# Designs tried in a protein design run: designed miniproteins, single chains, continued (4). Part 24

Each design is a single chain, and the fold is of that chain. pLDDT is the mean over its residues in the fold that is shown.

## One batch from the design tools (miniprotein)

Design m12813
Fold by ESMFold2-Fast:
Structure m12813 (fold): chain A 68 residues (1-68)
Amino acid sequence: EQTAAELAAGVEAAAATLPQALARAAEAGISPEELRARVAAELAALERELPDDPVARAVIEAVRAVEA
């Protein structure tokens, strides 16, 4: 499960750095809603490319859980 492990590591890294990214965006004047819209667009692209991939679904769900 090399790909699944790589994606999981990426999600963990994103989850760990998301609060810092949100703080930096706020300091730069970027609204959380604008940042969320950009992330949502990337997740939608991933769903389009890999709609039936359980690993991709798990990554999308993990990112959405952190954003919620």
Scores: mean pLDDT 64

Design m12814
Fold by ESMFold2-Fast:
Structure m12814 (fold): chain A 70 residues (1-70)
Amino acid sequence: VEEEMAKKALEAREKALKEHKDENSEAIALAHAAQVAYGVLTGDENVKMEGKDVDDMEKAMARAKEALAA
């Protein structure tokens, strides 16, 4: 259940990044904040910390995808 929600959040964020890579990164930031707020991407506390930095957002997303695949 939580893993499915985390996967959906990651996919939504990834699409937002591709569609709104410009100043409309505001939509990306909102999607990112939602993922961090859930904190259930992987049940990892580090995910919440990584969400604070945009640069680490990509890494957190990749790790979450890999964890969900496991």
Scores: mean pLDDT 53

Design m12815
Fold by ESMFold2-Fast:
Structure m12815 (fold): chain A 58 residues (1-58)
Amino acid sequence: DEVYEKVYELLKELLKTLPKIEAINKAFDYAKKLLNGNVFEAANITHKAALKVEEEEK
């Protein structure tokens, strides 16, 4: 899933310099742009990416 991979990579980079909520919000905005404003799909992809990052940081 190319959109998921792009959102996941962006979220990982953003989390190096930004607080978690700001990083997630920016990743969500990016996902909305990639999905032509499909908020539901953007939210699902961003949530999936955030869960994966949190799993890896434990």
Scores: mean pLDDT 80

Design m12816
Fold by ESMFold2-Fast:
Structure m12816 (fold): chain A 73 residues (1-73)
Amino acid sequence: MLSEEERKAALERAKGLLEALRERMKKFGRTPMDAEIERKLEEVIAALEDPSASEEEILKLMQEADKLIEQYS
């Protein structure tokens, strides 16, 4: 089960990754791959900020984001 502390840590991590991606895009330009990763990270953040979102949905989105980041970064 995802604890409130784990949820908060995941939110901070996702926001940090999104910020790093946006800084990269600002310096080097935005690619279609960057757009996919940005959208997925935004979905993760939205789910983590929604108190009604299930732990299962959050974990699924986080896993999908991690796969995209590994594939394109």
Scores: mean pLDDT 78

Design m12817
Fold by ESMFold2-Fast:
Structure m12817 (fold): chain A 70 residues (1-70)
Amino acid sequence: SSLLEEVRARASKEPIPEEKKHLVEELKKRAGVSEEEAELLLKATDYDVDAAFRLHVDLAVKELEEAVLK
């Protein structure tokens, strides 16, 4: 069982604090991601917009590599 995935899914359902909402909007504009994706990236990076943007790019590169190799 993917206990870690269930814990992450539960964490992703937690609302973003109001004072952090502006970071969600900033990441959406920089990365071109959905609000949901921006929230998940920010939660993974302790609300560091630069780190969240970097994580988004790294994930996109990995997905592209796997798509090309398949």
Scores: mean pLDDT 71

Design m12818
Fold by ESMFold2-Fast:
Structure m12818 (fold): chain A 77 residues (1-77)
Amino acid sequence: MAEEAERAIQRAIWAAKTAVSYLAQGNEEEAKKAIDEANRWLERAREAGMTDEQLQAAEDEVKAILERGEKIVAEQR
């Protein structure tokens, strides 16, 4: 159970990084799909029995990755 939750969190982080890559390229449609995928993986991590503290840390990391990507795009526009 914990292993499945940890895997789900790693997938969410990877999806967030993928979204940032698409945002940097100006591919908003693909970025939105990647953001949705990250959110789905975070929900699976919650269902798999991750603690609230661990899930919050993962959510914060995903948000930080996405916020950094949005800032880079805004600065380039």
Scores: mean pLDDT 80

Design m12819
Fold by ESMFold2-Fast:
Structure m12819 (fold): chain A 68 residues (1-68)
Amino acid sequence: SKAYELALKAAQAARDGNSVEARKYTEELKKISKEAAEFATQAGVAGAMGRWDLAERYAKKADEAAKK
């Protein structure tokens, strides 16, 4: 889904140290769902910590939130 994709892109950008790019993806998702964007922000934090397992879990939560 687009929400899952955007959340993972935010996590990858954050992991790469690119906070501007990470924010761009969370803002794009916010236009679809504020709840999904909050999970994408958490995916970004997890990515920055090197916790890709946690980033994927938050990306899945973003996907479910965007379906509402």
Scores: mean pLDDT 85

Design m12820
Fold by ESMFold2-Fast:
Structure m12820 (fold): chain A 79 residues (1-79)
Amino acid sequence: SEKLREKLEELKERAKRVMEIVATMPPHDQALSFQDMSDTFKKLSEEAKKNGDLKTAEEAEKMSKEMDELGKKYEELAK
């Protein structure tokens, strides 16, 4: 759907901005930013699956996993 596609693109831009500025963030915020993005992509993936938009769902799920991995990596780096 158009709405889900636009949300996906908005989230991708947000993720890109987080990646550009993550090194300038307070340590406690670095991991949380990626975790929040992961959760948001996961919710979008679930909504896309519910609407039969499998392409958007697959891409959002992939982004969610990528953000989750980054969040865990930055959580370890903050310690």
Scores: mean pLDDT 82

Design m12821
Fold by ESMFold2-Fast:
Structure m12821 (fold): chain A 74 residues (1-74)
Amino acid sequence: MVEEFAEALKEMFLAVGLKDEEKVTKVTEEMAKELGEEYKKDPEGVRKLVEEALESWKPHGLSEEAKKRALEAL
């Protein structure tokens, strides 16, 4: 779950034009780990937060496929 979510986040960040793959990988892994811990406490709140974040990234080139993968992996 956390690993799949980190990969989905990485794909999103690269899709919106972030160029530093190493930095993106590290940041998305840390974010996925933190969101995974919060998800155990408030799964509905975290899911809504992720959905809102994904919606804000859509104007910057986020694909519907990447969005679905991120929500599915959570």
Scores: mean pLDDT 65

Design m12822
Fold by ESMFold2-Fast:
Structure m12822 (fold): chain A 56 residues (1-56)
Amino acid sequence: SREEDLEKAKAYLQETFGLSDEQATALATEVIDRYGKFSEENLREVLEELYFKSLR
């Protein structure tokens, strides 16, 4: 389910990047909502989009 995918993604982000629960929830939700699932590839795509958005 989406909730199970979200919890797994949050755990991955907290363990791998040391994100807070709030930060991990926000990022995991963005990835799952855009791509339907959390993966390292989908995470990279979201981070690249956020990077380019910060440029202008």
Scores: mean pLDDT 77

Design m12823
Fold by ESMFold2-Fast:
Structure m12823 (fold): chain A 56 residues (1-56)
Amino acid sequence: MTKEEAKEVLKKAFIEAGLTPEQAERLADWLAARGYTVEQAKKIAEAIKKAKEISK
């Protein structure tokens, strides 16, 4: 997977988790810059989604 493809996958996952497109892009870029893997970032997205569901 290329870096660009990985960023798009993360951005989509964060949008699905409830972030805005701008927030999702910033977070995906920040995580990629710090060496986070796609799998690690997906776990973060899942945690966000779960927290949002529980808080309802």
Scores: mean pLDDT 76

Design m12824
Fold by ESMFold2-Fast:
Structure m12824 (fold): chain A 84 residues (1-84)
Amino acid sequence: MVEEVIKKLKDPSISEEERNKLIEEFVKKQKEEVEKVLATSKPEEAKEFYKEKLLEGLEIARAYLEHVGAPEEDFELLDKTEKS
């Protein structure tokens, strides 16, 4: 699923508004999935799942920044977040 979202974000034929909506919908879905797992899973399982979803979100954020030609400082912020 992450790969498909990245492909759509890099598609030059979609508008910036549509890219922003794709990101917002992805973040909302990811948050709902994390909240569901936190409510129903053991703490150890929930923590690992949260980490995996966070890494997926960072991957999508990187793809978006690459597409819009964001400054290197924004990529460094993502790297810092990933290492935290």
Scores: mean pLDDT 73

Design m12825
Fold by ESMFold2-Fast:
Structure m12825 (fold): chain A 68 residues (1-68)
Amino acid sequence: MDPVVRRLIIKELMEHYGFSREEAEEILRYAEEHKDLPVEEIAKILTEKFGLPEEVALNIARAVKEYA
């Protein structure tokens, strides 16, 4: 993933959703590991595993596929 996009997502997760840096990094790493799946399936996995709001999970899934 583009380093600038990665940094922005981590900052958003930490500042607006209360995740630690380690948790935000884990969320992105997990999404990148599953980037071969459809966007909707990646988002579902992220909401189920990390408790992310659906809209946030969809945005991360799209970013991982678009900026990989």
Scores: mean pLDDT 81

Design m12826
Fold by ESMFold2-Fast:
Structure m12826 (fold): chain A 88 residues (1-88)
Amino acid sequence: MEKVKEYLKEAKEHLQRALAALDAGNYDEAIRHFEEAVEAASKIPEDDWVGRLVRLIAEASIEAVKAGNRDKAKAATQAGLDVVDEAL
Protein backbone atom coordinates (compact mmCIF):
# COMPACT_ATOMS: atom_id res chain seq x y z
CA MET A 1 0.00 0.00 0.00
CA GLU A 2 2.68 2.58 0.96
CA LYS A 3 4.68 1.66 -2.17
CA VAL A 4 1.62 2.23 -4.40
CA LYS A 5 1.23 5.75 -2.95
CA GLU A 6 4.93 6.46 -3.63
CA TYR A 7 4.57 5.44 -7.29
CA LEU A 8 1.40 7.54 -7.61
CA LYS A 9 3.25 10.53 -6.13
CA GLU A 10 6.11 9.98 -8.63
CA ALA A 11 3.61 9.80 -11.50
CA LYS A 12 1.90 12.98 -10.23
CA GLU A 13 5.21 14.90 -10.13
CA HIS A 14 6.00 13.83 -13.69
CA LEU A 15 2.49 14.76 -14.92
CA GLN A 16 2.84 18.20 -13.27
CA ARG A 17 6.23 18.71 -14.96
CA ALA A 18 4.81 17.54 -18.29
CA LEU A 19 1.95 20.06 -17.99
CA ALA A 20 4.43 22.86 -17.21
CA ALA A 21 6.55 21.83 -20.23
CA LEU A 22 3.45 21.86 -22.48
CA ASP A 23 2.55 25.36 -21.25
CA ALA A 24 6.13 26.49 -22.01
CA GLY A 25 6.03 24.96 -25.52
CA ASN A 26 8.75 22.42 -24.63
CA TYR A 27 7.08 19.39 -26.27
CA ASP A 28 10.14 17.09 -26.20
CA GLU A 29 10.50 17.76 -22.45
CA ALA A 30 6.76 17.13 -21.97
CA ILE A 31 7.02 13.74 -23.75
CA ARG A 32 10.00 12.80 -21.54
CA HIS A 33 7.99 13.59 -18.38
CA PHE A 34 4.98 11.61 -19.69
CA GLU A 35 7.30 8.63 -20.35
CA GLU A 36 8.59 8.95 -16.76
CA ALA A 37 4.97 9.01 -15.49
CA VAL A 38 4.25 5.81 -17.47
CA GLU A 39 7.35 4.17 -15.92
CA ALA A 40 6.30 5.16 -12.39
CA ALA A 41 2.70 3.97 -12.91
CA SER A 42 3.97 0.69 -14.48
CA LYS A 43 5.61 -0.19 -11.14
CA ILE A 44 2.13 -0.30 -9.57
CA PRO A 45 0.57 -3.81 -9.39
CA GLU A 46 -1.71 -4.83 -12.29
CA ASP A 47 -4.71 -5.17 -9.94
CA ASP A 48 -4.58 -1.43 -9.17
CA TRP A 49 -7.04 0.30 -11.51
CA VAL A 50 -5.74 3.80 -10.65
CA GLY A 51 -2.24 2.83 -11.80
CA ARG A 52 -3.65 1.43 -15.05
CA LEU A 53 -5.73 4.58 -15.66
CA VAL A 54 -2.73 6.89 -15.03
CA ARG A 55 -0.63 4.83 -17.50
CA LEU A 56 -3.37 5.08 -20.17
CA ILE A 57 -3.73 8.84 -19.64
CA ALA A 58 0.05 9.46 -19.86
CA GLU A 59 0.31 7.28 -23.00
CA ALA A 60 -2.67 9.09 -24.60
CA SER A 61 -1.01 12.43 -23.77
CA ILE A 62 2.22 11.34 -25.51
CA GLU A 63 0.20 10.38 -28.62
CA ALA A 64 -1.71 13.69 -28.52
CA VAL A 65 1.54 15.73 -28.35
CA LYS A 66 3.08 13.73 -31.22
CA ALA A 67 -0.10 14.28 -33.28
CA GLY A 68 0.01 18.05 -32.58
CA ASN A 69 -3.15 17.91 -30.43
CA ARG A 70 -1.68 19.99 -27.59
CA ASP A 71 -5.04 20.94 -26.06
CA LYS A 72 -5.99 17.25 -25.84
CA ALA A 73 -2.64 16.49 -24.15
CA LYS A 74 -3.23 19.25 -21.58
CA ALA A 75 -6.81 18.08 -20.90
CA ALA A 76 -5.70 14.43 -20.50
CA THR A 77 -2.87 15.51 -18.16
CA GLN A 78 -5.30 17.51 -15.98
CA ALA A 79 -7.63 14.47 -15.81
CA GLY A 80 -4.69 12.28 -14.77
CA LEU A 81 -3.71 14.70 -12.00
CA ASP A 82 -7.31 14.73 -10.71
CA VAL A 83 -7.40 10.90 -10.61
CA VAL A 84 -4.09 10.70 -8.71
CA ASP A 85 -5.16 13.41 -6.23
CA GLU A 86 -8.41 11.51 -5.48
CA ALA A 87 -6.42 8.27 -4.94
CA LEU A 88 -3.84 9.84 -2.57
Scores: mean pLDDT 81

Design m12827
Fold by ESMFold2-Fast:
Structure m12827 (fold): chain A 80 residues (1-80)
Amino acid sequence: SDAELARRVAEAQRLADEAYKAGKITPESEEALLAFQDALHRYEQLKADPGATPEQVEAARRDALAAADRFIELLKKELS
């Protein structure tokens, strides 16, 4: 759901802020951030596209959630 994606985005932003303040951002987490931003942007574009199928929108949502989870896990590792 959009609420679940919004929750993941908020968690990622909080952890990213903590990692940035701690000086623990790595090239790997930077790459994961770019992948997450790309996936989220693609989802927003498909969601706004009247020519997109519900299946395409749902696949993009799943991709955005997976990218968010990867970014969050890397940030948790860097903060531990």
Scores: mean pLDDT 86

Design m12828
Fold by ESMFold2-Fast:
Structure m12828 (fold): chain A 66 residues (1-66)
Amino acid sequence: DAEAAALRARAARYEQGATNSKKIADYHKKLAEETGSQEHKDLADSFNTAAKRLEALAAGYRAQAA
């Protein structure tokens, strides 16, 4: 079951990536709210989109490991 363990490890890395992307998105969202910056708003949206993609990839790898 080394293959299933490897898939779960890969899923965990994507989950960590998603968490990190959400933190970056929250940072830019806060700056956008404080400054009215469209650039920071766009970055927050982009990192939130990236987080959702990474979560979907993680779910796929976990399904393969099952």
Scores: mean pLDDT 88

Design m12829
Fold by ESMFold2-Fast:
Structure m12829 (fold): chain A 71 residues (1-71)
Amino acid sequence: ALAAAEARGDEALALLKEAARRYLETEKGIKAATNEEAAKKVLEIFNSLKSLDEQAALSQKLAEYVQALRA
């Protein structure tokens, strides 16, 4: 049960990192070498945002990319 939950968590995290890479390429024109590098860049952008509305908008956009990757 725990191992299966961890595997599911790893899959969700991998999709989020891939979504971050797609977001950077499509919305910012930034090509990251890896999904991990893309995730780090998106996290830096998120932490630089000064309002909760801007942070919520970025989170929503990433969720849309995750949904597109699942389709």
Scores: mean pLDDT 77

Design m12830
Fold by ESMFold2-Fast:
Structure m12830 (fold): chain A 82 residues (1-82)
Amino acid sequence: SLTEEELEEAIEEILEDYKPLLTPEQLERLRKLLREMATTPDLEKRKELYKEMLELILKEGLKLSEEEVEEIFKQFEEVVAK
């Protein structure tokens, strides 16, 4: 298990990859979602947090169309449903 410091370092490492795509406010939202996902033992809550994270990155960061985001979500749900 990660210490709290190691968890925060891992989150910051992930955020570095998204700094060119996301605003500071969006990065703060992503940090919160990553922390909640890492500390949530409930698989269903973790799935919902993951979907929210993808929506933030794809719609707000990459500016993908609603249709493109929905297609990615369908692919995600098909993989998880197996």
Scores: mean pLDDT 76

Design m12831
Fold by ESMFold2-Fast:
Structure m12831 (fold): chain A 85 residues (1-85)
Amino acid sequence: SKALIEEANKAYEAGDEEKVVELTKKLTEQLIEKAVEEGGGEEAVKKLKKLAAEDLELAKAAGDELAAKIAEASLEVAEEKLKEL
């Protein structure tokens, strides 16, 4: 959803870490649901997990705490969904 992405960007600019994490989880869940519907399923979730893990390592290396929390949120959702597949 464009509205949900815009809300996440506004929360990020405002430094509202809790809201950014919440919206990131919702966006990642929607992205996974769409990927499953489109037949990408497990492979799409594995790719999202890999990208989130890479983003987390980059954020940690840069000392970017908010980026690390965002990447952790996406990784958590992807890992949970992958266990259900």
Scores: mean pLDDT 80

Design m12832
Fold by ESMFold2-Fast:
Structure m12832 (fold): chain A 65 residues (1-65)
Amino acid sequence: MQLRVTLRGSREAMEKFAEIAGLPIEYDPERGEYVVTVTEDQLPALAEAMRALGDEIEARVEPAP
């Protein structure tokens, strides 16, 4: 299963999130948001980044095809 995570926050927070999670973040021009797609094995890394930056970043998680 894959998950699509949509992120809102400052550019600095996005940079820190990418470094902690070790995940590529893509810009979604239609929505003006940052997006990362994760697999189930990447969920622990995502959780660590969200724990570290939860007050700086708003994250929305949805199923990815």
Scores: mean pLDDT 75

Design m12833
Fold by ESMFold2-Fast:
Structure m12833 (fold): chain A 120 residues (1-120)
Amino acid sequence: LEKAVEEVLEKVEKLLEEAEEEAKKGNVEKAARLLYKAAAGLVKMLEWLIENKFQLSEELQKRLLELLQRLVDLYQYLKENFDIPQDEEEDIKELLLRALELFEQLTGKDVSDLRAKLEA
């Protein structure tokens, strides 16, 4: 199971890496789409972990937190530097807020700083 979680995280990290690269190229629509897919995949995994009462190792919790930080940072970068459609922006924001909520439920770790960045 931990290996399956690691495989999902690796796929989400790859999507985020591609999104970051597309954002740097100014390919805003593709960057936003990849960010949405990464966030959606992470939410599904986190919901499954909560439903199955799975306990994450400290290493996986740290990896998840770093991934959440990067997802939020990319969302802010896209919002500040490009005119993305408001509906797409809100959809990504809602997925990221959901991911932060689920992470707090799973780990008990405070992510209020990341939530504040999304609400700014």
Scores: mean pLDDT 86

Design m12834
Fold by ESMFold2-Fast:
Structure m12834 (fold): chain A 97 residues (1-97)
Amino acid sequence: SVKVLEFRMEVRGPLEDAKAEAEARAREFQAALSRLPIVLGVETAIEKVYEEDGKWVVVMRVTVRLRGSVTDADLAEITRIAAAQGFRMVSLTEDGE
């Protein structure tokens, strides 16, 4: 069995600066997650880019695949790592279907 976590972050600013910040934060999150043996894979993607109030908004999504044996303590640590980089968990699903 596999569990899938979806995380989201928004960065506002000039387009290239916002994209660079979102990608840098995603890289830091991915690097921290790669230290955890329960993590099977991490995918990052810019989900959406739009203008709001004269600024660009870049929405970054991170998908984390975990072993089914993940514990509440493991989830708490992953959530703490995510929060440090500005990411919020938006979903948790079982078996990735």
Scores: mean pLDDT 86

Design m12835
Fold by ESMFold2-Fast:
Structure m12835 (fold): chain A 85 residues (1-85)
Amino acid sequence: SKIKELEEKLSKSKGKEKLILLAELALAYVEENKLDKAKEVLEELLKEITDPDLKALIEEAIRALKENNKEAAKAALLSAIRYLE
């Protein structure tokens, strides 16, 4: 599965690549309607972030997930991934 592939890559990643993979993993959970798991991944991602602009995007995604707004969460996560690339 995509989630398993992302977790395998995460175990070997660091720095920017780790941030991208965590955001992609959260997005994959949102797409599978596993919103609580997506929130857990994003809360872990926040601990790794020092960039305030990236932090704002991830906080927006977490807020959207708390509101059960999958579309807003997906949009914020796609913006975060694009920002990191």
Scores: mean pLDDT 86

Design m12836
Fold by ESMFold2-Fast:
Structure m12836 (fold): chain A 76 residues (1-76)
Amino acid sequence: DKAEGYRNGAKLAETGAANLQAQADSLRTQADEYAKKDPVKAAELRSQADTLDGQAQTLRNKAEEFRKKAEEVEKA
């Protein structure tokens, strides 16, 4: 079922986005802890978190695309 394939793709993308978001949140928390002791390390951690947030957003957008395709295939 092609629609089921798209729905499974959407779920995988959402799970991936949630995992990346959790990692980004963890890195930002660590960056805040390091900000007073090691500002350079804090900046590096924030940069890594920003990269992960961008990747998570890309996966969320992909999940929405997969859901729309699943609806289109079922309606067609």
Scores: mean pLDDT 87

Design m12837
Fold by ESMFold2-Fast:
Structure m12837 (fold): chain A 80 residues (1-80)
Amino acid sequence: ADDVILTADEKETEEKLTPEVKELLREVYELARENLEAGRNLEAVEEASALLRELADRIEAGEATLGELKEALKRMIELL
């Protein structure tokens, strides 16, 4: 099984997300990592990182809707 060991906070956040949102989030992290390692699209990685942080803060505050999460993640994938 390809299971990632998460911290307690990360695991709790992940349990609140739908499978589709979890898959999109995974894709964003993988693309950001690949771009960082390749030295490509560094400005896009920086922008995506800022959007992820804002999204995480909004989820924690209970201000982000599921639709906004999906749209933000899809936008990050497009930027990367």
Scores: mean pLDDT 69

Design m12838
Fold by ESMFold2-Fast:
Structure m12838 (fold): chain A 92 residues (1-92)
Amino acid sequence: SSVYEEAKRLAEEAARKLAEGTEAVVEHHDFETAYKLFQEAEKLAQKVVELLPQLPEEEAQEVYNIIAQAIADAAARLDANPEAKEALIAYL
C-alpha cells in the first residue's frame, strides 16, 4: 500500500539521520550537526507514528522495528563512547 511505502520510507530516513547524527557526535564531536540531524529524525519519526494506525499490525510492527532498532543502535554507540556522550549532554 502507498501508506506502508511512505511509512517505511520515512522510518528508514529517520534511521539514517539518527545514525548520521550519532556518527557526528562520536567521530567528529560535531554537536551542532548532530542536534540538527536528531531534530530531523524526531520530526520524521513523529510522521511515522501518525501513519502507524493506518497499517495492518504486521506492517506497523515492521516499520516500528526500523525506528526502534535505530534508537537502540544509536544508544549503544553513545554508551560505547562515554566522553563523546557526556560532551553531547553538556551541549544540549
Scores: mean pLDDT 90

Design m12839
Fold by ESMFold2-Fast:
Structure m12839 (fold): chain A 79 residues (1-79)
Amino acid sequence: MIITVTIHAETKEVQEKLKELVAWLDRVVGAESVEEFPDGSIVVRLPELESEMHWVALAVMMSLARQYGAKVEVKEEEE
């Protein structure tokens, strides 16, 4: 199972803040991949989250991203 988080930033400043949040999440959970797009979108692919702390970290990142004005979408896919 893989979790795909797509974050859409309207401005470069918001995108920079999101990059810091994604880097923090990667340090806590260990992202499988992180892709940045010229339109301000960031796509993070996460492995299966086994720990409550990992789910809390994802929730915190999503909440902060939304506070920065970003749109956040999450998909859980079986692999």
Scores: mean pLDDT 77

Design m12840
Fold by ESMFold2-Fast:
Order: C-alpha cells, then structure tokens, then sequence
Structure m12840 (fold): chain A 69 residues (1-69)
C-alpha cells in the first residue's frame, strides 16, 4: 500500500469529499511517520494554501536534487 489509498483520498478531497474521513482512513492504514506527509497531500487536493506551499516546496526540492545529480 502506498499509491492506491493516497490517490483515492486525493481524488475524493479534490471532488469535495469529507477531508476528516479521508484523514482517518490514512491514519488507520499508514505508518505514523508517513501520516503528516499524506495529510498534507490530502489538504493540498482540498485547496489548503499552506498545504499547497508545502507540496510545492517538496516538488521544487526534488527537482533541484535531480538536476544537481
């Protein structure tokens, strides 16, 4: 499990689904260390600007690292 549940949660959040219910599913099916990141992606899909900034930073850091290698 990694992409299936997360992809479903992101899709449902984007469609206006119940974010709290989606976060509950993630917490119950994901290792505690991964929950904050996945919660950020779900909030990003729901339109949270703080989550958008966090995801954009992660994508920028990933792109910069790949270019530097």
Amino acid sequence: MDSGLVALAIREARAGGDVEELLKRIRENTAPENVPLLETFVRYAAGDPEAQAEVDKLLADSRAGAAAT
Scores: mean pLDDT 71

Design m12841
Fold by ESMFold2-Fast:
Structure m12841 (fold): chain A 57 residues (1-57)
Amino acid sequence: MITAEDGAALREVGRASGLDVAAALAARNGHTFEAGRAAVEAPTPEEAAQWLAAGRV
């Protein structure tokens, strides 16, 4: 369910609103705050999606 498009969207939120806001948004959508933070800071949207997928525990 997690795609590169989802990763790109979260990174866009991080760039526009800041890392904490993007990480909190990821947490509210069933990911860990840690995974959301890592996804925003990931160098590519594909890696961001991988962090989000791993953080769905």
Scores: mean pLDDT 72

Design m12842
Fold by ESMFold2-Fast:
Structure m12842 (fold): chain A 97 residues (1-97)
Amino acid sequence: SHMEKRAKETAELFRESVRESLRKTLEKNPDLPIDRLLALGVVAASFGEREILLEIAELLEKQGDFKSAELLRKVAEENDPKAEDELLRRMVELSRE
C-alpha cells in the first residue's frame, strides 16, 4: 500500500509535468517546424492530452501539413488507435531522411 501510494503520486506528478511542459513549449514556440510538432503530437497522444493534440493540429494546418493535422484530430476526437499508429509511422519516416 505504501509503495502503491508513492507510485501513484509519482505518476500524477509526471503526467502534470509533461502536460505543463507541452503547453509551455507550444506557447513559447508557436512556429515550431513540422517534425517537432509531430514529435510533440506523439508525446501528447501517449499521455491522452486531447486539447494539446488539437492545438498542435491547428499549428500543423497553419504550416500546410493538413494530413498530419487530420491524424492528430482523429486521435484526439475519435480515440482511433489506427490514427495513433499512422502518426507514429509518419514521425519515424521523417527521422529516416
Scores: mean pLDDT 77

Design m12843
Fold by ESMFold2-Fast:
Structure m12843 (fold): chain A 95 residues (1-95)
Amino acid sequence: SKSELEKLKNEVLEEIKKKLDELLKQGKITEEERKEILSRVESVLNLLVEQGDIELLRGVHQSVLTLLDMLEKGEITVEEVLTALNLIEAHLRSL
């Protein structure tokens, strides 16, 4: 159901936006880095909606939250987050 996938996409995107806003407030990312991460996440989620795989969308959601938690803890850099998102997008485009 495309309508259910669109709803899930919007819920996931809002949760990720909230986490990015928290990271921005903590000084862990800049406004430009927030925009870049959000843009790449939105691109990935759009591909997942087109593919129609709800379980894959849930899996990618959890992976993105894990990356942002690692970034908050200083375990990875913004560049590493963006690289991981690019690899996820490349993998999805290969399916």
Scores: mean pLDDT 87

Design m12844
Fold by ESMFold2-Fast:
Structure m12844 (fold): chain A 81 residues (1-81)
Amino acid sequence: ALERAIAEIDALIAELEAEEAQSEKPHVPYAARGLLLVVRDLLEEAIAILKRRGLPDPPESMSVAEVESYALRLVFEERRR
């Protein structure tokens, strides 16, 4: 589930980079790409936390939005330890 979410974010980053190469507006593509990179890092951190704690991956039945929410909550809970 997390690996699929990362792959979808990587696809969005690639699309934004292609748009950025064609854009005369410097702010919009850079801001959106920066946000996606932060989300990607959070998903990678969530995978590392699951491996470190020996927890199972979230179920494949979860939507992308549910997986992202789960990852964010997991990372925030770990960072407050």
Scores: mean pLDDT 68

Design m12845
Fold by ESMFold2-Fast:
Structure m12845 (fold): chain A 78 residues (1-78)
Amino acid sequence: MRHPLLLEAREAYLAGDRERAVELLREYILSHGADLSDAVLGAVLADLRRLGGDEALREVIAASTDPALVARIERFLA
């Protein structure tokens, strides 16, 4: 992870703050997810799912204003 949000999410997780790690991963996906390749987006979604479960992915879908990003996340959930 080289993006500042991803680095901070990793540091939060290592400190035991899973909720903060989930918040930072969610912010990264909402801000940058549309610009990511499917492989990179899939890896970040897998990290979010591991930390926050399917509910964290559903929250990103509900918060997104980008239908293309929503469709990509829904494909990951299938």
Scores: mean pLDDT 82

Design m12846
Fold by ESMFold2-Fast:
Structure m12846 (fold): chain A 83 residues (1-83)
Amino acid sequence: MTPLEILREAQRLIEEGRGAEAIKLLAPLLTDEDPAVRARAAYLLGQIGPEYAAQVIPLLEPLLTDEDETVRKAAERALELIG
């Protein structure tokens, strides 16, 4: 699957309440070479909901120091939405 296909599948899993499965798909994308992919993965992790905050927060924290400003902003917003 391409990163964009994985992002679309993860969004569907989140909408279905399958957050644990979405995290498994999204976590590898947080280190993708494409900052647009990293930013979108961070955004979707913010949408998973507070039930998964303990699993999601450690994944998002490294992105606060990402090279790309859009990725950093996506991580900040995702952390605000989670807790």
Scores: mean pLDDT 88

Design m12847
Fold by ESMFold2-Fast:
Structure m12847 (fold): chain A 80 residues (1-80)
Amino acid sequence: SQATVNAVLQQIASRSSFNTDQVVALAQQLGLSQRQVDNMRRVMQANGGRFSQSQVVDMFASYVDGMSAAQLQARFQRIS
């Protein structure tokens, strides 16, 4: 749901970088399949086990409608 996507975007916005366990926990909140989660683990391992905020959003955007860098920015702007 959009409410779930917004909650995950808020968690992503609260941190500048994420380890594999943190990204997996967010993916599970979004209802991603075990196959999708395993693919994310492999990509993150190739990146030294960490993703930036934008890398996490970009990866989730391929699986979840309503997940984008623009929506992340809009969610956490106080006004406008």
Scores: mean pLDDT 74

Design m12848
Fold by ESMFold2-Fast:
Structure m12848 (fold): chain A 67 residues (1-67)
Amino acid sequence: SAEALAEQLLSASPEERQRLLVRAILEAKPELQDELAALAGEFSRETDPARRRALARRIAELTVEGR
């Protein structure tokens, strides 16, 4: 589920998080890959916990919908 993926992104180590993000982009439909890559970049730079949670949820929802 999108919620489960969002929680994984938030709780993962930096290395595991990078693997999850790369996999999400590669498994997405081609038309969604650029948007997912942009969101992944924003997530990697964000330090505010509430904004990180919102970004993780957007990435997860887009990943699940893009399957």
Scores: mean pLDDT 82

Design m12849
Fold by ESMFold2-Fast:
Structure m12849 (fold): chain A 73 residues (1-73)
Amino acid sequence: SMLEEARKLAEEAAKKILAIDPSMGTLAQLILSGDPSVTRALLQYLQQQPRFRGEVGKLVQELADLLEKLKES
């Protein structure tokens, strides 16, 4: 289901954020919130950070897109 995919993407993104910077617990919790507006805002922030650009940015982009589809259903 799309809900299971969103959960998996959020968990993988949070895990990778904490692996890069263990002090980013609040950012990881915001990713796990499942809020499409919060996730979109975090994507913008993460794309400005070289350390989170790439794999984390890609996961959060996929999550943001999936959450927007869920919001419209």
Scores: mean pLDDT 83

